# Designed miniproteins, single chains, continued (3), part 73

Each design is a single chain, and the fold is of that chain. pLDDT is the mean over its residues in the fold that is shown.

## One batch from the design tools (miniprotein)

Design m10517
Fold by ESMFold2-Fast:
Structure m10517 (fold): chain A 89 residues (1-89)
Amino acid sequence: MEIKLVKEEKIEVTDKTVKVSGEQPNENERIVAVLEFLGRTIAGKQTREIKDGKQYVYVTLSEEVLEYARELSGGKVVVEVKFYAVKVE
């Protein structure tokens, strides 16, 4: 198994479902999004959609996690998103 960081971006979270874009993976690759807030990984369910040769990842956070993050940030939640390409051999 090979894991490669593809890109990083910062996203403002306005709803519990965070839509993040990714590159189209190679035939044997999956794109995984990892969300971090204040150096901590935020857990969420991921779903993927492929359209027009690009993979879109949707991460659904719990309402409680989002509310807690809003309290820590003073109302505006900005998360760091790391996109990994995972190749299974």
Scores: mean pLDDT 72

Design m10518
Fold by ESMFold2-Fast:
Structure m10518 (fold): chain A 77 residues (1-77)
Amino acid sequence: MDEKEVQLGVLQISLAVAKLTLPTIIKRKDVDSLQKLRDFLLKQKEEALSLGTPEGEEIAKELDELVKEIEKAIKEL
């Protein structure tokens, strides 16, 4: 309950920071940083799914969308 709410908050902050940071990494054409960010977001997706909540599933879906955006950016570089 409260513990899961705190974990959801941390995941939401991580998602927001990733969304904010991603355009800068793409602009720099930093493939190594893009790959590291992808791997980090995949781990965060597993954490979100482990919560077993609808909110966790929504965060996991958004994290998956960011991973796909990163993979597309890597292919275009």
Scores: mean pLDDT 82

Design m10519
Fold by ESMFold2-Fast:
Structure m10519 (fold): chain A 75 residues (1-75)
Amino acid sequence: MADALLEEYRRLARELMRAQLAGDEEAVAALTARLLPLMEQIHKQSPEVQERAREILREVAEEFREEALAWEAAA
C-alpha cells in the first residue's frame, strides 16, 4: 500500500514541478488539490514512509533543478 502511495506522490510532485516552471497557475492549483490529501495520508504513515516521501521530493527537485535554472534565466 505505501509503495503505491509513494509512487503516486512522486508522479504528482513531478507534474506539479512542471506546472510551476511553466507558470500554469490552473494546473498548479489542480495538482496541489490532488497532492494535499496524499501528503495527509503520508503524514499518517510511519516515520520511515515520511522520510521516503521527503527523499522523493529531493529527487524530483534535483531532476528539475537544471530546467528551473534555465527557465529562470530565460523568463
Scores: mean pLDDT 76

Design m10520
Fold by ESMFold2-Fast:
Structure m10520 (fold): chain A 62 residues (1-62)
Amino acid sequence: SQALQFQQAQLAVQIADQTVKEIKRIRSEISDPSELQRKINELNSQSFAQLRAGLAALRAAS
């Protein structure tokens, strides 16, 4: 449905926005490139898991 597609798009935008803000924070706090890359990879994995779970919840509620 269009409503479900809209809700899924909104969730993706919100998670992307939060992830970008968190990456900026991490970059400002960590000067070591290896540690920085590790934390960014961890954050990306968490963001994908959050998106997957949220999309599943939206489908179940539809």
Scores: mean pLDDT 86

Design m10521
Fold by ESMFold2-Fast:
Structure m10521 (fold): chain A 96 residues (1-96)
Amino acid sequence: SLFEQPAFQEEIAGTMYYMGGVIYEKIGKKAEEAGDLKTALEHYEKAKEYYEKAKAHYAKAVALDPDSEAARQGLKAAEEKLAETEEKIKEVKEKL
């Protein structure tokens, strides 16, 4: 069963944290567009935490099953979102 495979469980965990990151990022962006930089920063920092967790879980999924295209794509996406969010945090802090 796929649900009993450790690699698949780590991939699911990565996906759930990635989705949480996307939600916090969108809330942060709306706050930034409204000029609420403090709320934007708080939500971008939460997005960063979630993308870091997503990256860790996807990396573990790749280690357990290197042939998983979904896990490799998830890891890459999480790494890209993490870098983008870190840059956003820096930009917002410079405006405070």
Scores: mean pLDDT 90

Design m10522
Fold by ESMFold2-Fast:
Structure m10522 (fold): chain A 99 residues (1-99)
Amino acid sequence: APPPKPLSEEEKEEARELIEKLLEEQVRIALTGDTTASEEALQTAKRLEELLKKHNLTEEQLLEELGLTKESLVERMVRLLRERGADELAEELEKRAAA
């Protein structure tokens, strides 16, 4: 396989925004079952996949370039759920991530 290509600073900023947007969309879907949020999440995920393909990166490698981990994404989602009063869903997500 070709070697991974580094992201530009603009692409890193775009990727951070897409990740944050995807987390917010996933929280909204979990709380409301909003089909519009599901469609938006699919489009956001598709754009992230295009960045991964363009740079020959895995999800783990992209997160490393952004200074993020899968654990930090779970922590962010847990915070968003708790901020919205969904403490039981937040606890369940933490428990699943620890398994």
Scores: mean pLDDT 79

Design m10523
Fold by ESMFold2-Fast:
Structure m10523 (fold): chain A 98 residues (1-98)
Amino acid sequence: MSEWLRLEAEAGVYEIKAAVYKLLKDDKGAAEAYIEAARKYIEAAEDPSASREEQIAALKLAIIAAKEAIELGEEDEELKKEGEELLKEAEKRLEELE
């Protein structure tokens, strides 16, 4: 299995965890899961086996996950900051590819 595919699969697992936490009304748990998903998508975009199209797709998914983390982490300063940093990183990398 390619490293890129493994990282994308791990990000998907964190998105499922985030959905479960949202159902449990655990916004902090959901925000933490989205932060991990965003990190995995950024790592997938950096993998040498990823095509340009795969890198762009991964970065767009990282942006979506980071925005969800910021919204759900509104009351947690550290989580909101991590989400904002991941959003900025993903947007910068996407701009360099497009």
Scores: mean pLDDT 83

Design m10524
Fold by ESMFold2-Fast:
Structure m10524 (fold): chain A 81 residues (1-81)
Amino acid sequence: DVARQIVLDLRNRFLSLDKDGRGYVSLSSLAREFLRISVPLARELFNLKSSRISFSDLPTVIRRYFEENGIKVPQEILDSL
């Protein structure tokens, strides 16, 4: 399943950004290194109210990112994160 592999790759990339094992990454790191978009655009697209993005936010970030690119990620795959 290509969608499952993409989601796992994104999960692993998120974990690699959390170098200190704190369970979250900065919005700046997520926007610039993971999504390759500006911080203001990331806040707008994902309706993010915090400067810290936790691992529990990852399903929402993945879903919104793919929706902006016209791709619907199955809920079962998002729930497996």
Scores: mean pLDDT 68

Design m10525
Fold by ESMFold2-Fast:
Structure m10525 (fold): chain A 65 residues (1-65)
Amino acid sequence: SAALEALARRAAAFLRALFGERFREWPEDVQLQIARDVLRRYAPEPLSEEELEALARRVVALATE
């Protein structure tokens, strides 16, 4: 959904601002764990497990563009 894409872009922008290029250097499992933690903390509504995992991967992809 557009709202979930906007949440993913916001989370990715936050991670880029906080960590910059250092985020790209981290192992994928660590990147995904941090993305999940940010999404759980800042999502306005509860995410399903499937939505959380899909969005975490999207956040990592956007943050490492």
Scores: mean pLDDT 83

Design m10526
Fold by ESMFold2-Fast:
Structure m10526 (fold): chain A 99 residues (1-99)
Amino acid sequence: LPEEVLKRAEELLKKHGVPLTDRNLAYAIALLALEKKYGPEAFRLFGELTADTSLSVEEILLATYYILKEGLTPQEAIKKARENPVSREEALKLLEEVF
């Protein structure tokens, strides 16, 4: 992972007042990976999915990935993310393939 990406992730968390934890950094890195591959649409979709308070950040990231990669609807992507749980390491590894 490039040092530049880690710095961007830290800045993103600080800008939005989110605590600098390893978990939050991993989520920010995953979101930046989606943005690098698919463009600003990644941030828009992530933001829309955060309105559903029943979803974990990991489910939101995975659903965002499925929408962007496979063209699924938000409902289909959420269902797929919930029914096919992946480890955080596996989800991040798939997203980090872009860096």
Scores: mean pLDDT 76

Design m10527
Fold by ESMFold2-Fast:
Structure m10527 (fold): chain A 77 residues (1-77)
Amino acid sequence: SKELHAEAVAALAAGDREKALELLTEAATIEAKKQKELAAQLLPSASGEEKEILQLIAEGRVEEAARRIAEGIVAQS
């Protein structure tokens, strides 16, 4: 969450690196879980390239999903 990110930055500024890392890890885990849940919810109504991208996100293959999106943007340009 954005709030956890802000708290992590504040902890780092205060010199508490251990707390900052814990908060950043928690924020990243929450974001990954939310992305997977949203992708899974959208997947049944998706088709074609959108379905492929959502399937990759649902499987946690976010780097591959990002690559597919970038390829689509380049093709439209």
Scores: mean pLDDT 73

Design m10528
Fold by ESMFold2-Fast:
Structure m10528 (fold): chain A 75 residues (1-75)
Amino acid sequence: SADQEALESFEIALEDAKKLIDANPEDHTLIEKVVEAMEYLADRLKKFLGPESQARLKAMLEEFKKHAEEVKKKA
């Protein structure tokens, strides 16, 4: 479905974002910009998704944001 394709695309974007953050844990400015980019992408994708897929998108984003905060704390 179109929802599943959008969620899979977002998952790939989050995986790439995690790799970038993990490679640059001391660059807090970069980490914040990557988080903002993922929030922006999620907001854009949300408009094309049904309620259940929107909830999953939000959960994936929140898990990513938690990971970003943990990386910043350990640097």
Scores: mean pLDDT 87

Design m10529
Fold by ESMFold2-Fast:
Structure m10529 (fold): chain A 74 residues (1-74)
Amino acid sequence: MVWLPEDPEVMRRMMAWLARELEEDLASGTLEKRGLDVELVREAIRLMREALERDLDLQAAFREVHRLLQEARA
């Protein structure tokens, strides 16, 4: 996929960054103020953290996270 980095270390770093940003937004109440489904965002964060900790397929994890975050905005 053209949009995802080929380097697994870069992909891992991007996922860790995204998880941190969403965790901070969740803790600050920013996501609730924007009308996002907080439970779907928590599931996305959980999936990202699990993929990072267990060295799961990061490409598959990014696709599922993207799906969850799109549902959270709907």
Scores: mean pLDDT 77

Design m10530
Fold by ESMFold2-Fast:
Structure m10530 (fold): chain A 83 residues (1-83)
Amino acid sequence: DEEKRRKLREAEELEREARELIMESASYTVLAIGYIVKALTGSEEEGKEYREKADEYLKKANELDEEARRKLEEAKRLREEAE
C-alpha cells in the first residue's frame, strides 16, 4: 500500500526533525543554567542581566520543545493511520 509507505516516511521525517529540535532545546537549557549560576555568583547588576539572558534561552528552549511535541504527535497519528 503506497499510502502506508508515505505515512511511515512522513512520520520518520517528523521524528528526525523533532530529535533535532530537542537537541537544540537541550543546548539552550544548558546555556540558561550557566547564566543562572552566574546570576547567583555575580553582583546585583550583573545578576539582573544574567537572569534576563537565562529567561531568553529558556523561552527559546520551550518554543523548540513545543514544536518538537507537535511533530511527534503528528508522527504518532501517521503511524497509527499506517497500521
Scores: mean pLDDT 87

Design m10531
Fold by ESMFold2-Fast:
Structure m10531 (fold): chain A 68 residues (1-68)
Amino acid sequence: MSAEEAARKNAEAAEKSGSGVAGAAGAHDIRLVGGPKEYAERAAEAAEKGSGGNAAARQTARDSALAA
């Protein structure tokens, strides 16, 4: 799977699973305990698990979380 496809799949999965409200609530909780850096790491780890350990997906998720 390409990095582009992995990133797109993660974005689509987040939207399809009713993310937005639910995702925002989770991100807010993470920020309260660890801050934005921990939030970026958690997002990267979730993308890695969702893509079966794809390094490109992990990197894309981390970069996206830090840019948000």
Scores: mean pLDDT 59

Design m10532
Fold by ESMFold2-Fast:
Structure m10532 (fold): chain A 79 residues (1-79)
Amino acid sequence: DKKKKAEEIREQTEALAAALEAGDREAAKAHFVKLAKTIQESLPEEKATEYLRRIAEAIGAGDAEGVRRVGEEIVKEIL
């Protein structure tokens, strides 16, 4: 179900963004691992790799809004 995968990505993306805003590096890593798995299950390898790179760059920059933006693009890609 594409809708269920989209909802999971929204929830995991928001959890990751919230952890970044809180400065909780350990929680951010845990949420990124879960999100990466859901993305890899939902998209072709090439697309998944591209989006994961962009999320990792946003995490490295401490850019919670960038994480949310990429998450919304992924949701649109799946739906």
Scores: mean pLDDT 86

Design m10533
Fold by ESMFold2-Fast:
Structure m10533 (fold): chain A 89 residues (1-89)
Amino acid sequence: EREKEIEELRKKIEELHEQLKKNPTADVYIELLRTLLELRVLNDESLSDEQIEKARARIDATVAAAREFGLPLEELKRSIEHAEKVLEK
């Protein structure tokens, strides 16, 4: 189950990167950040299913807050770059 979700998230990340090349909007950056954070959580073998669901809920709440209150685009870019570097390892 997790392996399938990880594969789907990796495909979504590729799609979002292509969208960013065409139209770099805050919404696309926020969705990319959410997807990267979900992938990071699913790749953490030390987490139980309950911990993964809690982490996902926190990610969703954080993304909702970012959409409502706004985050500077440069801050979103830095967060994405950091998440991508962690996933490379």
Scores: mean pLDDT 75

Design m10534
Fold by ESMFold2-Fast:
Structure m10534 (fold): chain A 68 residues (1-68)
Amino acid sequence: DAPLPLSEEEILKRLEEAIARGAPKLAATNTKEQLEEMLERLEEELKTAEGLARKAAEAMIKAIRELL
């Protein structure tokens, strides 16, 4: 029965920070083609995602685009 003690904005900020820390590993371990495939999958998820899940997908898409 515990709502999260964090606001959606705080959760998104922490997620964006985690994505930023992970992005160098993604770039080091994936080819351009693999990153483009991940981007396409996230864009498909974005079509059906709502609320926090949609914002999370948008943050991931932005991070991957910056790697390309």
Scores: mean pLDDT 76

Design m10535
Fold by ESMFold2-Fast:
Structure m10535 (fold): chain A 87 residues (1-87)
Amino acid sequence: SKEALDAAKELLRRAIELLREAIKLVERDPENPEVRLEADILLGVARLQVAMAKLLLKLNKVEPSEEIKKLEKEFEELEKRLRELLE
């Protein structure tokens, strides 16, 4: 349904925004343990939003659109970047 696709896109966009914020925080102060902890929490919340988006599409038997696939790829690239910064 359009509603399920729109909701999944919103969840993915929010997840991407959280990862972008986490990356900015770590890049500004990479050795700060409080910043690293905040980034880990943001990553956890972002992952939950992606899982919710995927579950929403699966429960509604809706195939991910090309827009959703692009957002998932963007999320994966940002998650990899954040993980590299936290190691």
Scores: mean pLDDT 89

Design m10536
Fold by ESMFold2-Fast:
Structure m10536 (fold): chain A 85 residues (1-85)
Amino acid sequence: APTPGQRAAMAGGMARAIRRHRERIREYLEETVGKEEAEEMMREAEERAERLLREAEAALAAGLVTEEELREAEARAEAILEEDL
């Protein structure tokens, strides 16, 4: 099972990837579910991403994860988003 540090790294990496590719994700959602539902989903995703980023920053400060682990998690998340987009 993933450790709390591993979960924080994965969550933080995903949140960083989502933030960086926010516009592409919005465009994809608008084409898939329509503009109004996409706007609601993006708002929820942004709130969730900000929370996960704060948790990742706290984990970094506590020494539970490294910046390198977060960068690797972000790269993995980007690969997943690129496959789905």
Scores: mean pLDDT 77

Design m10537
Fold by ESMFold2-Fast:
Formats: sequence, structure tokens, C-alpha cells
Structure m10537 (fold): chain A 97 residues (1-97)
Amino acid sequence: MPSILELIERAKEAIRADDLEAFERTLEELARKLSETPISEISEEEKEALLELAELIAEHFELTTPVTLQFLHYPDNSVLNVVYRPGEPATIEVVPM
């Protein structure tokens, strides 16, 4: 199975290529892998890549409202929210399920 970082990079490439089918498929695979991964096992490099992905989505689709990528983490009973607000740096927030 591809790594979290490989899936994030594939999603970024799909967005840049305007391949929405590949993007959706890759996001579903990323969400599945993240749902099985404890938050403590997500590296800083993977977190930075998720922040960049949220920013790229907002820029590519010219979104005027905040973008939230929400990932369920079953091992921790938590939700990882990657939030990008136009004009501000993207942030990661972990909340209980």
C-alpha cells in the first residue's frame, strides 16, 4: 500500500493535472489510510504535506470560503481537521470524535 506522504503527493499531482477523478479516488484512499493510523504516527512531514494540499485545493478551485479536510482516526477516537482560510496559513486541529 502507498504511504500517507505518497498519497498526499498523488492528490496534489491530480489537482495540478485537473484530473478530478484521480483526485477523488486518491482522497478516498488517503482518508482510509489515515482512519487506520494513530495521530501520534503521523510525521511532521506528512502534516506539512496535508497543509500544502488544503492550500492547493483552495487555490485551484478559487474557493472564497474556508476549506476543511476532515479525517477520522479510529485508533484515537479523534478527528484531524486541516483548515485553510484564504489569506491565512493552513492549520491542523485534532478534536475528539
Scores: mean pLDDT 80

Design m10538
Fold by ESMFold2-Fast:
Structure m10538 (fold): chain A 89 residues (1-89)
Amino acid sequence: QTIESPIALPKENGTHTVTVYMVKDVPLAKITVTVTLKSGTKVEAESVYAKGEPSTDPRLLKMVKVTGTVTISSKEDAENTIVSVEAVE
């Protein structure tokens, strides 16, 4: 249901695209991204609702691709990034 995985983000201000693969075929997913910077500052993006799209790779046909965005307002390197993806039914 909820998938949490660490993701490395670049050391720059801006909007970054986060892509997560789910094994569950769902019409809608809720994406929550939390970034902890090296300074210990937490940047929490609002939850984004996005439709999953089927994988186009024949080897990954059982997976659904969900894409969201996160904005970093600091020039600090990310120490840890947690992306939680939850099926909305």
Scores: mean pLDDT 60

Design m10539
Fold by ESMFold2-Fast:
Structure m10539 (fold): chain A 81 residues (1-81)
Amino acid sequence: MAAELKELDERGVKVVEEDEPRLIEYLKSLPPEEAARLAREAAEHAEGLAEFAESNGLPKSAKKFRELAEKLRELAREIEE
């Protein structure tokens, strides 16, 4: 149980770190209006995942999802400027 939660937490961190660059690259390849909308939607999903992770004892994953959500919001603002 405790070992499984630690493994899931470490896996969550790796998934975010590996997928983040691809997601950002994809968003930047889209038309600005679509990119900004999708980035905001992705940020909301990342926040939900962070809350879920925190509630389930995955603090490292929660932190990474919160960092991802903030980066996605910043990206959306930069695209809309």
Scores: mean pLDDT 80

Design m10540
Fold by ESMFold2-Fast:
Structure m10540 (fold): chain A 77 residues (1-77)
Amino acid sequence: MEIKEGETLEEAVKRIAREKLFLPEEDWERVVERVAERLNKEKEAPASTVDPKELERVVFEISVELGVEEIEKAVNA
């Protein structure tokens, strides 16, 4: 369910961000980049090389981290 057969890491992350987290489209690329870095994988790597549960967890954690960073940048005036 979390990863479809033949899906790339970028495609899987964007799908989770869209369908599970309902993030704006502009944030999808940022999440993809951070998730690829966190997993030490290329964006074009097959998503099937990553555990589906681990992928969803990392996408969620990265989304939270990005939200906290935006709040911190806004507050650190």
Scores: mean pLDDT 73

Design m10541
Fold by ESMFold2-Fast:
Structure m10541 (fold): chain A 59 residues (1-59)
Amino acid sequence: SAAAFRQAGLEHYASLSEEKRELLREIGRTLRALGDAWQEALERKKKGEEIEPMEIEYG
């Protein structure tokens, strides 16, 4: 079940060193910030606001 999977993940996290736990927390914060930025961009596009072309489109 999803609950058992989450519990196993928490147990694994608790077994890590303090250094590795802090690294995972930093990764989690970065991923959340990226997700928030992506959601904001999608909402702006849905409202018909002009979004500047991404540089990746020129490659």
Scores: mean pLDDT 67

Design m10542
Fold by ESMFold2-Fast:
Structure m10542 (fold): chain A 98 residues (1-98)
Amino acid sequence: SKAEEASKAKEDLVVLEVDTVEEAEKAAKTLVNSDHVPKGVVLVVPPESGLLDSITSAVIGVFEENGKDVSVGGVSGDEKLKEEAIEKVKNGENVLLK
C-alpha cells in the first residue's frame, strides 16, 4: 500500500513537483550537493507540459554526471502512478509513467 511504502522510504525518497527541465536540473544539483543524497527521487510533471520524458532524463543525467546512484521516477501527476513510481524507485528502478 502507498502508506506503508511511503513510510519505509521517507528518509531516502524525495518527491518533487517540477514544471521545467531547468527547475528539475537545479533541484537535482541541490540534492547532489546536500549532506545526504537520497536513494530515490520521484518527479511529478504537469501532463500539459509535454516535458515528462525530458525532465526525467535530465535528472537522471545530473545524478550520473555526479557519480550518484539514485533511482529516478517520472510521473504525470496521477496519484496511482505516483504510488507505482514510489514502489519502483524504492526497489532501485528507474521508471517513467504517463
Scores: mean pLDDT 76

Design m10543
Fold by ESMFold2-Fast:
Structure m10543 (fold): chain A 73 residues (1-73)
Amino acid sequence: ASPREKTLAALKKDKADVEKRIEELKKELEELKKKGADPSTIQQMQLRINLEEIVLGGTKVVIERIEKAMAAA
């Protein structure tokens, strides 16, 4: 496989790993809300989810750019 194909495969794996972490964090956040956790704890968890979503968004943009470059070649 070309270096681009290897990079794309690695990025797709990273994307899947981040998506899984976000799903797990969202489940944890809902459990914290149900338990009546402190508002500060809930806000910290929301911030953590937001940071992971920013990382996911960045990874998606890089994947899309590589795929478009490969399709245009």
Scores: mean pLDDT 83

Design m10544
Fold by ESMFold2-Fast:
Structure m10544 (fold): chain A 95 residues (1-95)
Amino acid sequence: MAAERTREINEAIREELAAQGREMERPVTAAELAEMLLAQLEKSKPKISTEEQRELYEAAVRALEAARAEPSAGEALLFIEEQLKPVVEELKAKR
């Protein structure tokens, strides 16, 4: 499971970097994946205009910070998905 997710993450990052004209030199670690996702969240911060968006942002930041300690990028992604699933479901239920 985690090994498969690590491969999927590395392929997705390679494709994204290739679209930007960049090359991926090595597989990403859990900490590097978390830092990249945190950087993307920081760029989206000025677009947060609702309380629901702010709650999701804060939950995502907490999940990403905790995921940095995971043994692999795949495990980190699975941890993030598990932590955010109840938050996303609750926000959808409020609609």
Scores: mean pLDDT 71

Design m10545
Fold by ESMFold2-Fast:
Structure m10545 (fold): chain A 65 residues (1-65)
Amino acid sequence: SLGEKLREILAKLTPEQREKLRKIVDEYQEKPVTDENIEKFREELKKLGLSDEEADLIVEAVKNS
């Protein structure tokens, strides 16, 4: 499931990376779901050290919330 994959991603991150991820997710959850915001969100997740696949999973989870 999507939630299970997200949990696996979170388990691989350091506490510092998890805190940064939470802040990024919270910021983008409050923004309109536009292509521009989605691309910026993906770029910030990749800057954090996430793979393309991991970033896409997080974007999907947030978009479908």
Scores: mean pLDDT 79

Design m10546
Fold by ESMFold2-Fast:
Structure m10546 (fold): chain A 57 residues (1-57)
Amino acid sequence: MSPKMKKAKEEFLKIIDEGGVDALTPEVIEEVAKKYGLTVEQARKAAVAAIKERNAA
């Protein structure tokens, strides 16, 4: 995973911690993608990685 995708994953982890998985709306994923210069697909992969990390902990 690229350094930008890792930062996006960390931001998604914070969003999950504050609002739960339901807080990962398509709009939020698009905002994070734009913030880090990622494609929406890359941001979605980072979001999935964040969900998996919280479920494993």
Scores: mean pLDDT 80

Design m10547
Fold by ESMFold2-Fast:
Structure m10547 (fold): chain A 109 residues (1-109)
Amino acid sequence: MEEEERRERERELERMRERFRELLEMIARGAPEEEVARFAREMGREAGLDEEAIEEMGEGARELARAARASEEVAAALAELARTAFGPEAEYRAALDRLAAAIEAYRAA
């Protein structure tokens, strides 16, 4: 079956989508920065990223977790993004715009 590698890649993509939703939900739920950073680094390793990219993912996730813990609107926007991710483009775009606005407001405070 020459189709085996294609099925494996499809399963990997679905796994990555599930892991990304889990990460967003963890951050929205107010999980500790280190727990979130560890989860993001693990996702990077599973995706076959290099060490630099894995570290950048960990730091980005940690900063986002800090913002979500400090701002209920950032947390709510992340929860909405988790619900809309990989769904209809209009809903996903609206969730991204909400998150961007929430982060901007948090940084301006």
Scores: mean pLDDT 79

Design m10548
Fold by ESMFold2-Fast:
Structure m10548 (fold): chain A 63 residues (1-63)
Amino acid sequence: MSPEKEALAEEAQRRALAIAATLSSEEMHAALVRMGEAIAEAKKLEDVEEARRVLEETLAEIE
């Protein structure tokens, strides 16, 4: 994965963990699973901007 895409995935994971810390245990689990799926999806994308969009949309969904 490109360094830029790796940085985007790491930032999205950090932000998702911060959001998850404010949720109930069940909501936290669901949010982290969803973000993990989004990161896996983003890693398969060639375009870094498409990867960013997927991660940002998922962050908005779990917030």
Scores: mean pLDDT 79

Design m10549
Fold by ESMFold2-Fast:
Structure m10549 (fold): chain A 92 residues (1-92)
Amino acid sequence: LPEEVLEKAWKAYKEAVATGKTQEVELPDGLKLVFTPLKDEGKVELKIVKDGIVLASKVVSQDISKEEFYKILEELVAEALDPVAALVAAVR
C-alpha cells in the first residue's frame, strides 16, 4: 500500500478507537477498509469490503502499535486480493 494510504488508515483507526464509532477508508481497486470498535472488549474489527462483500477480516487489540497495524493491514489487503478469498466470498 502507498505510505499516504497507510497513514490515512492509521488515523482512521485511532479515530475509531477514540470515538467508539465505525470509520471507513477507501482503498485502491474499489476496496474499502472498515474499522468497527467492539464495545466492552477493548478490540477493533478490521474488514476489507468490496461491493458490500467482506473479503477479509481480523479482530485486533485497540492497543496495537502502528507497526503491527501496518503489518496486519498489508496482510488483510493481500488476502482480499487473493483469488481463493474472492471465490469463497462469492459462494456465500
Scores: mean pLDDT 75

Design m10550
Fold by ESMFold2-Fast:
Structure m10550 (fold): chain A 63 residues (1-63)
Amino acid sequence: DEIEKLVTEILETKDEEKKKELLERLMQVLNLPAEKQEQAAKAVVSARDVEEALKLINQIKES
């Protein structure tokens, strides 16, 4: 699952530039409206683990 792989890499990476690049790829894959892209990016970065990040992304998509 491409989304799970990207989320995992974002949470594991310690390089801020790499993290931003991965977040951009994730936003492209999710194909969300601009308003929800910002919310999704913040949710992923603040998540404690991959499961939480995916749950938050799903909630944002449904709102």
Scores: mean pLDDT 79

Design m10551
Fold by ESMFold2-Fast:
Structure m10551 (fold): chain A 63 residues (1-63)
Amino acid sequence: MMLVGVGAGPEEAAIRHIRELAAKSGVEVEPVAAPTGEEAVKLAGEIEKETGLPAAALEARAA
């Protein structure tokens, strides 16, 4: 099952963090970046409505 992961913060750090979590859990994750945590939550909700795929907002660590 594909999961959409929405990371907040710098795009490179957000995408890298999502990929690391996907690798650890063995889940297929589509990475999406959002500029803030609030926008990450909003975007995750919009993706779930549009695609029907589960989406989660994840904290991006600044490198």
Scores: mean pLDDT 68

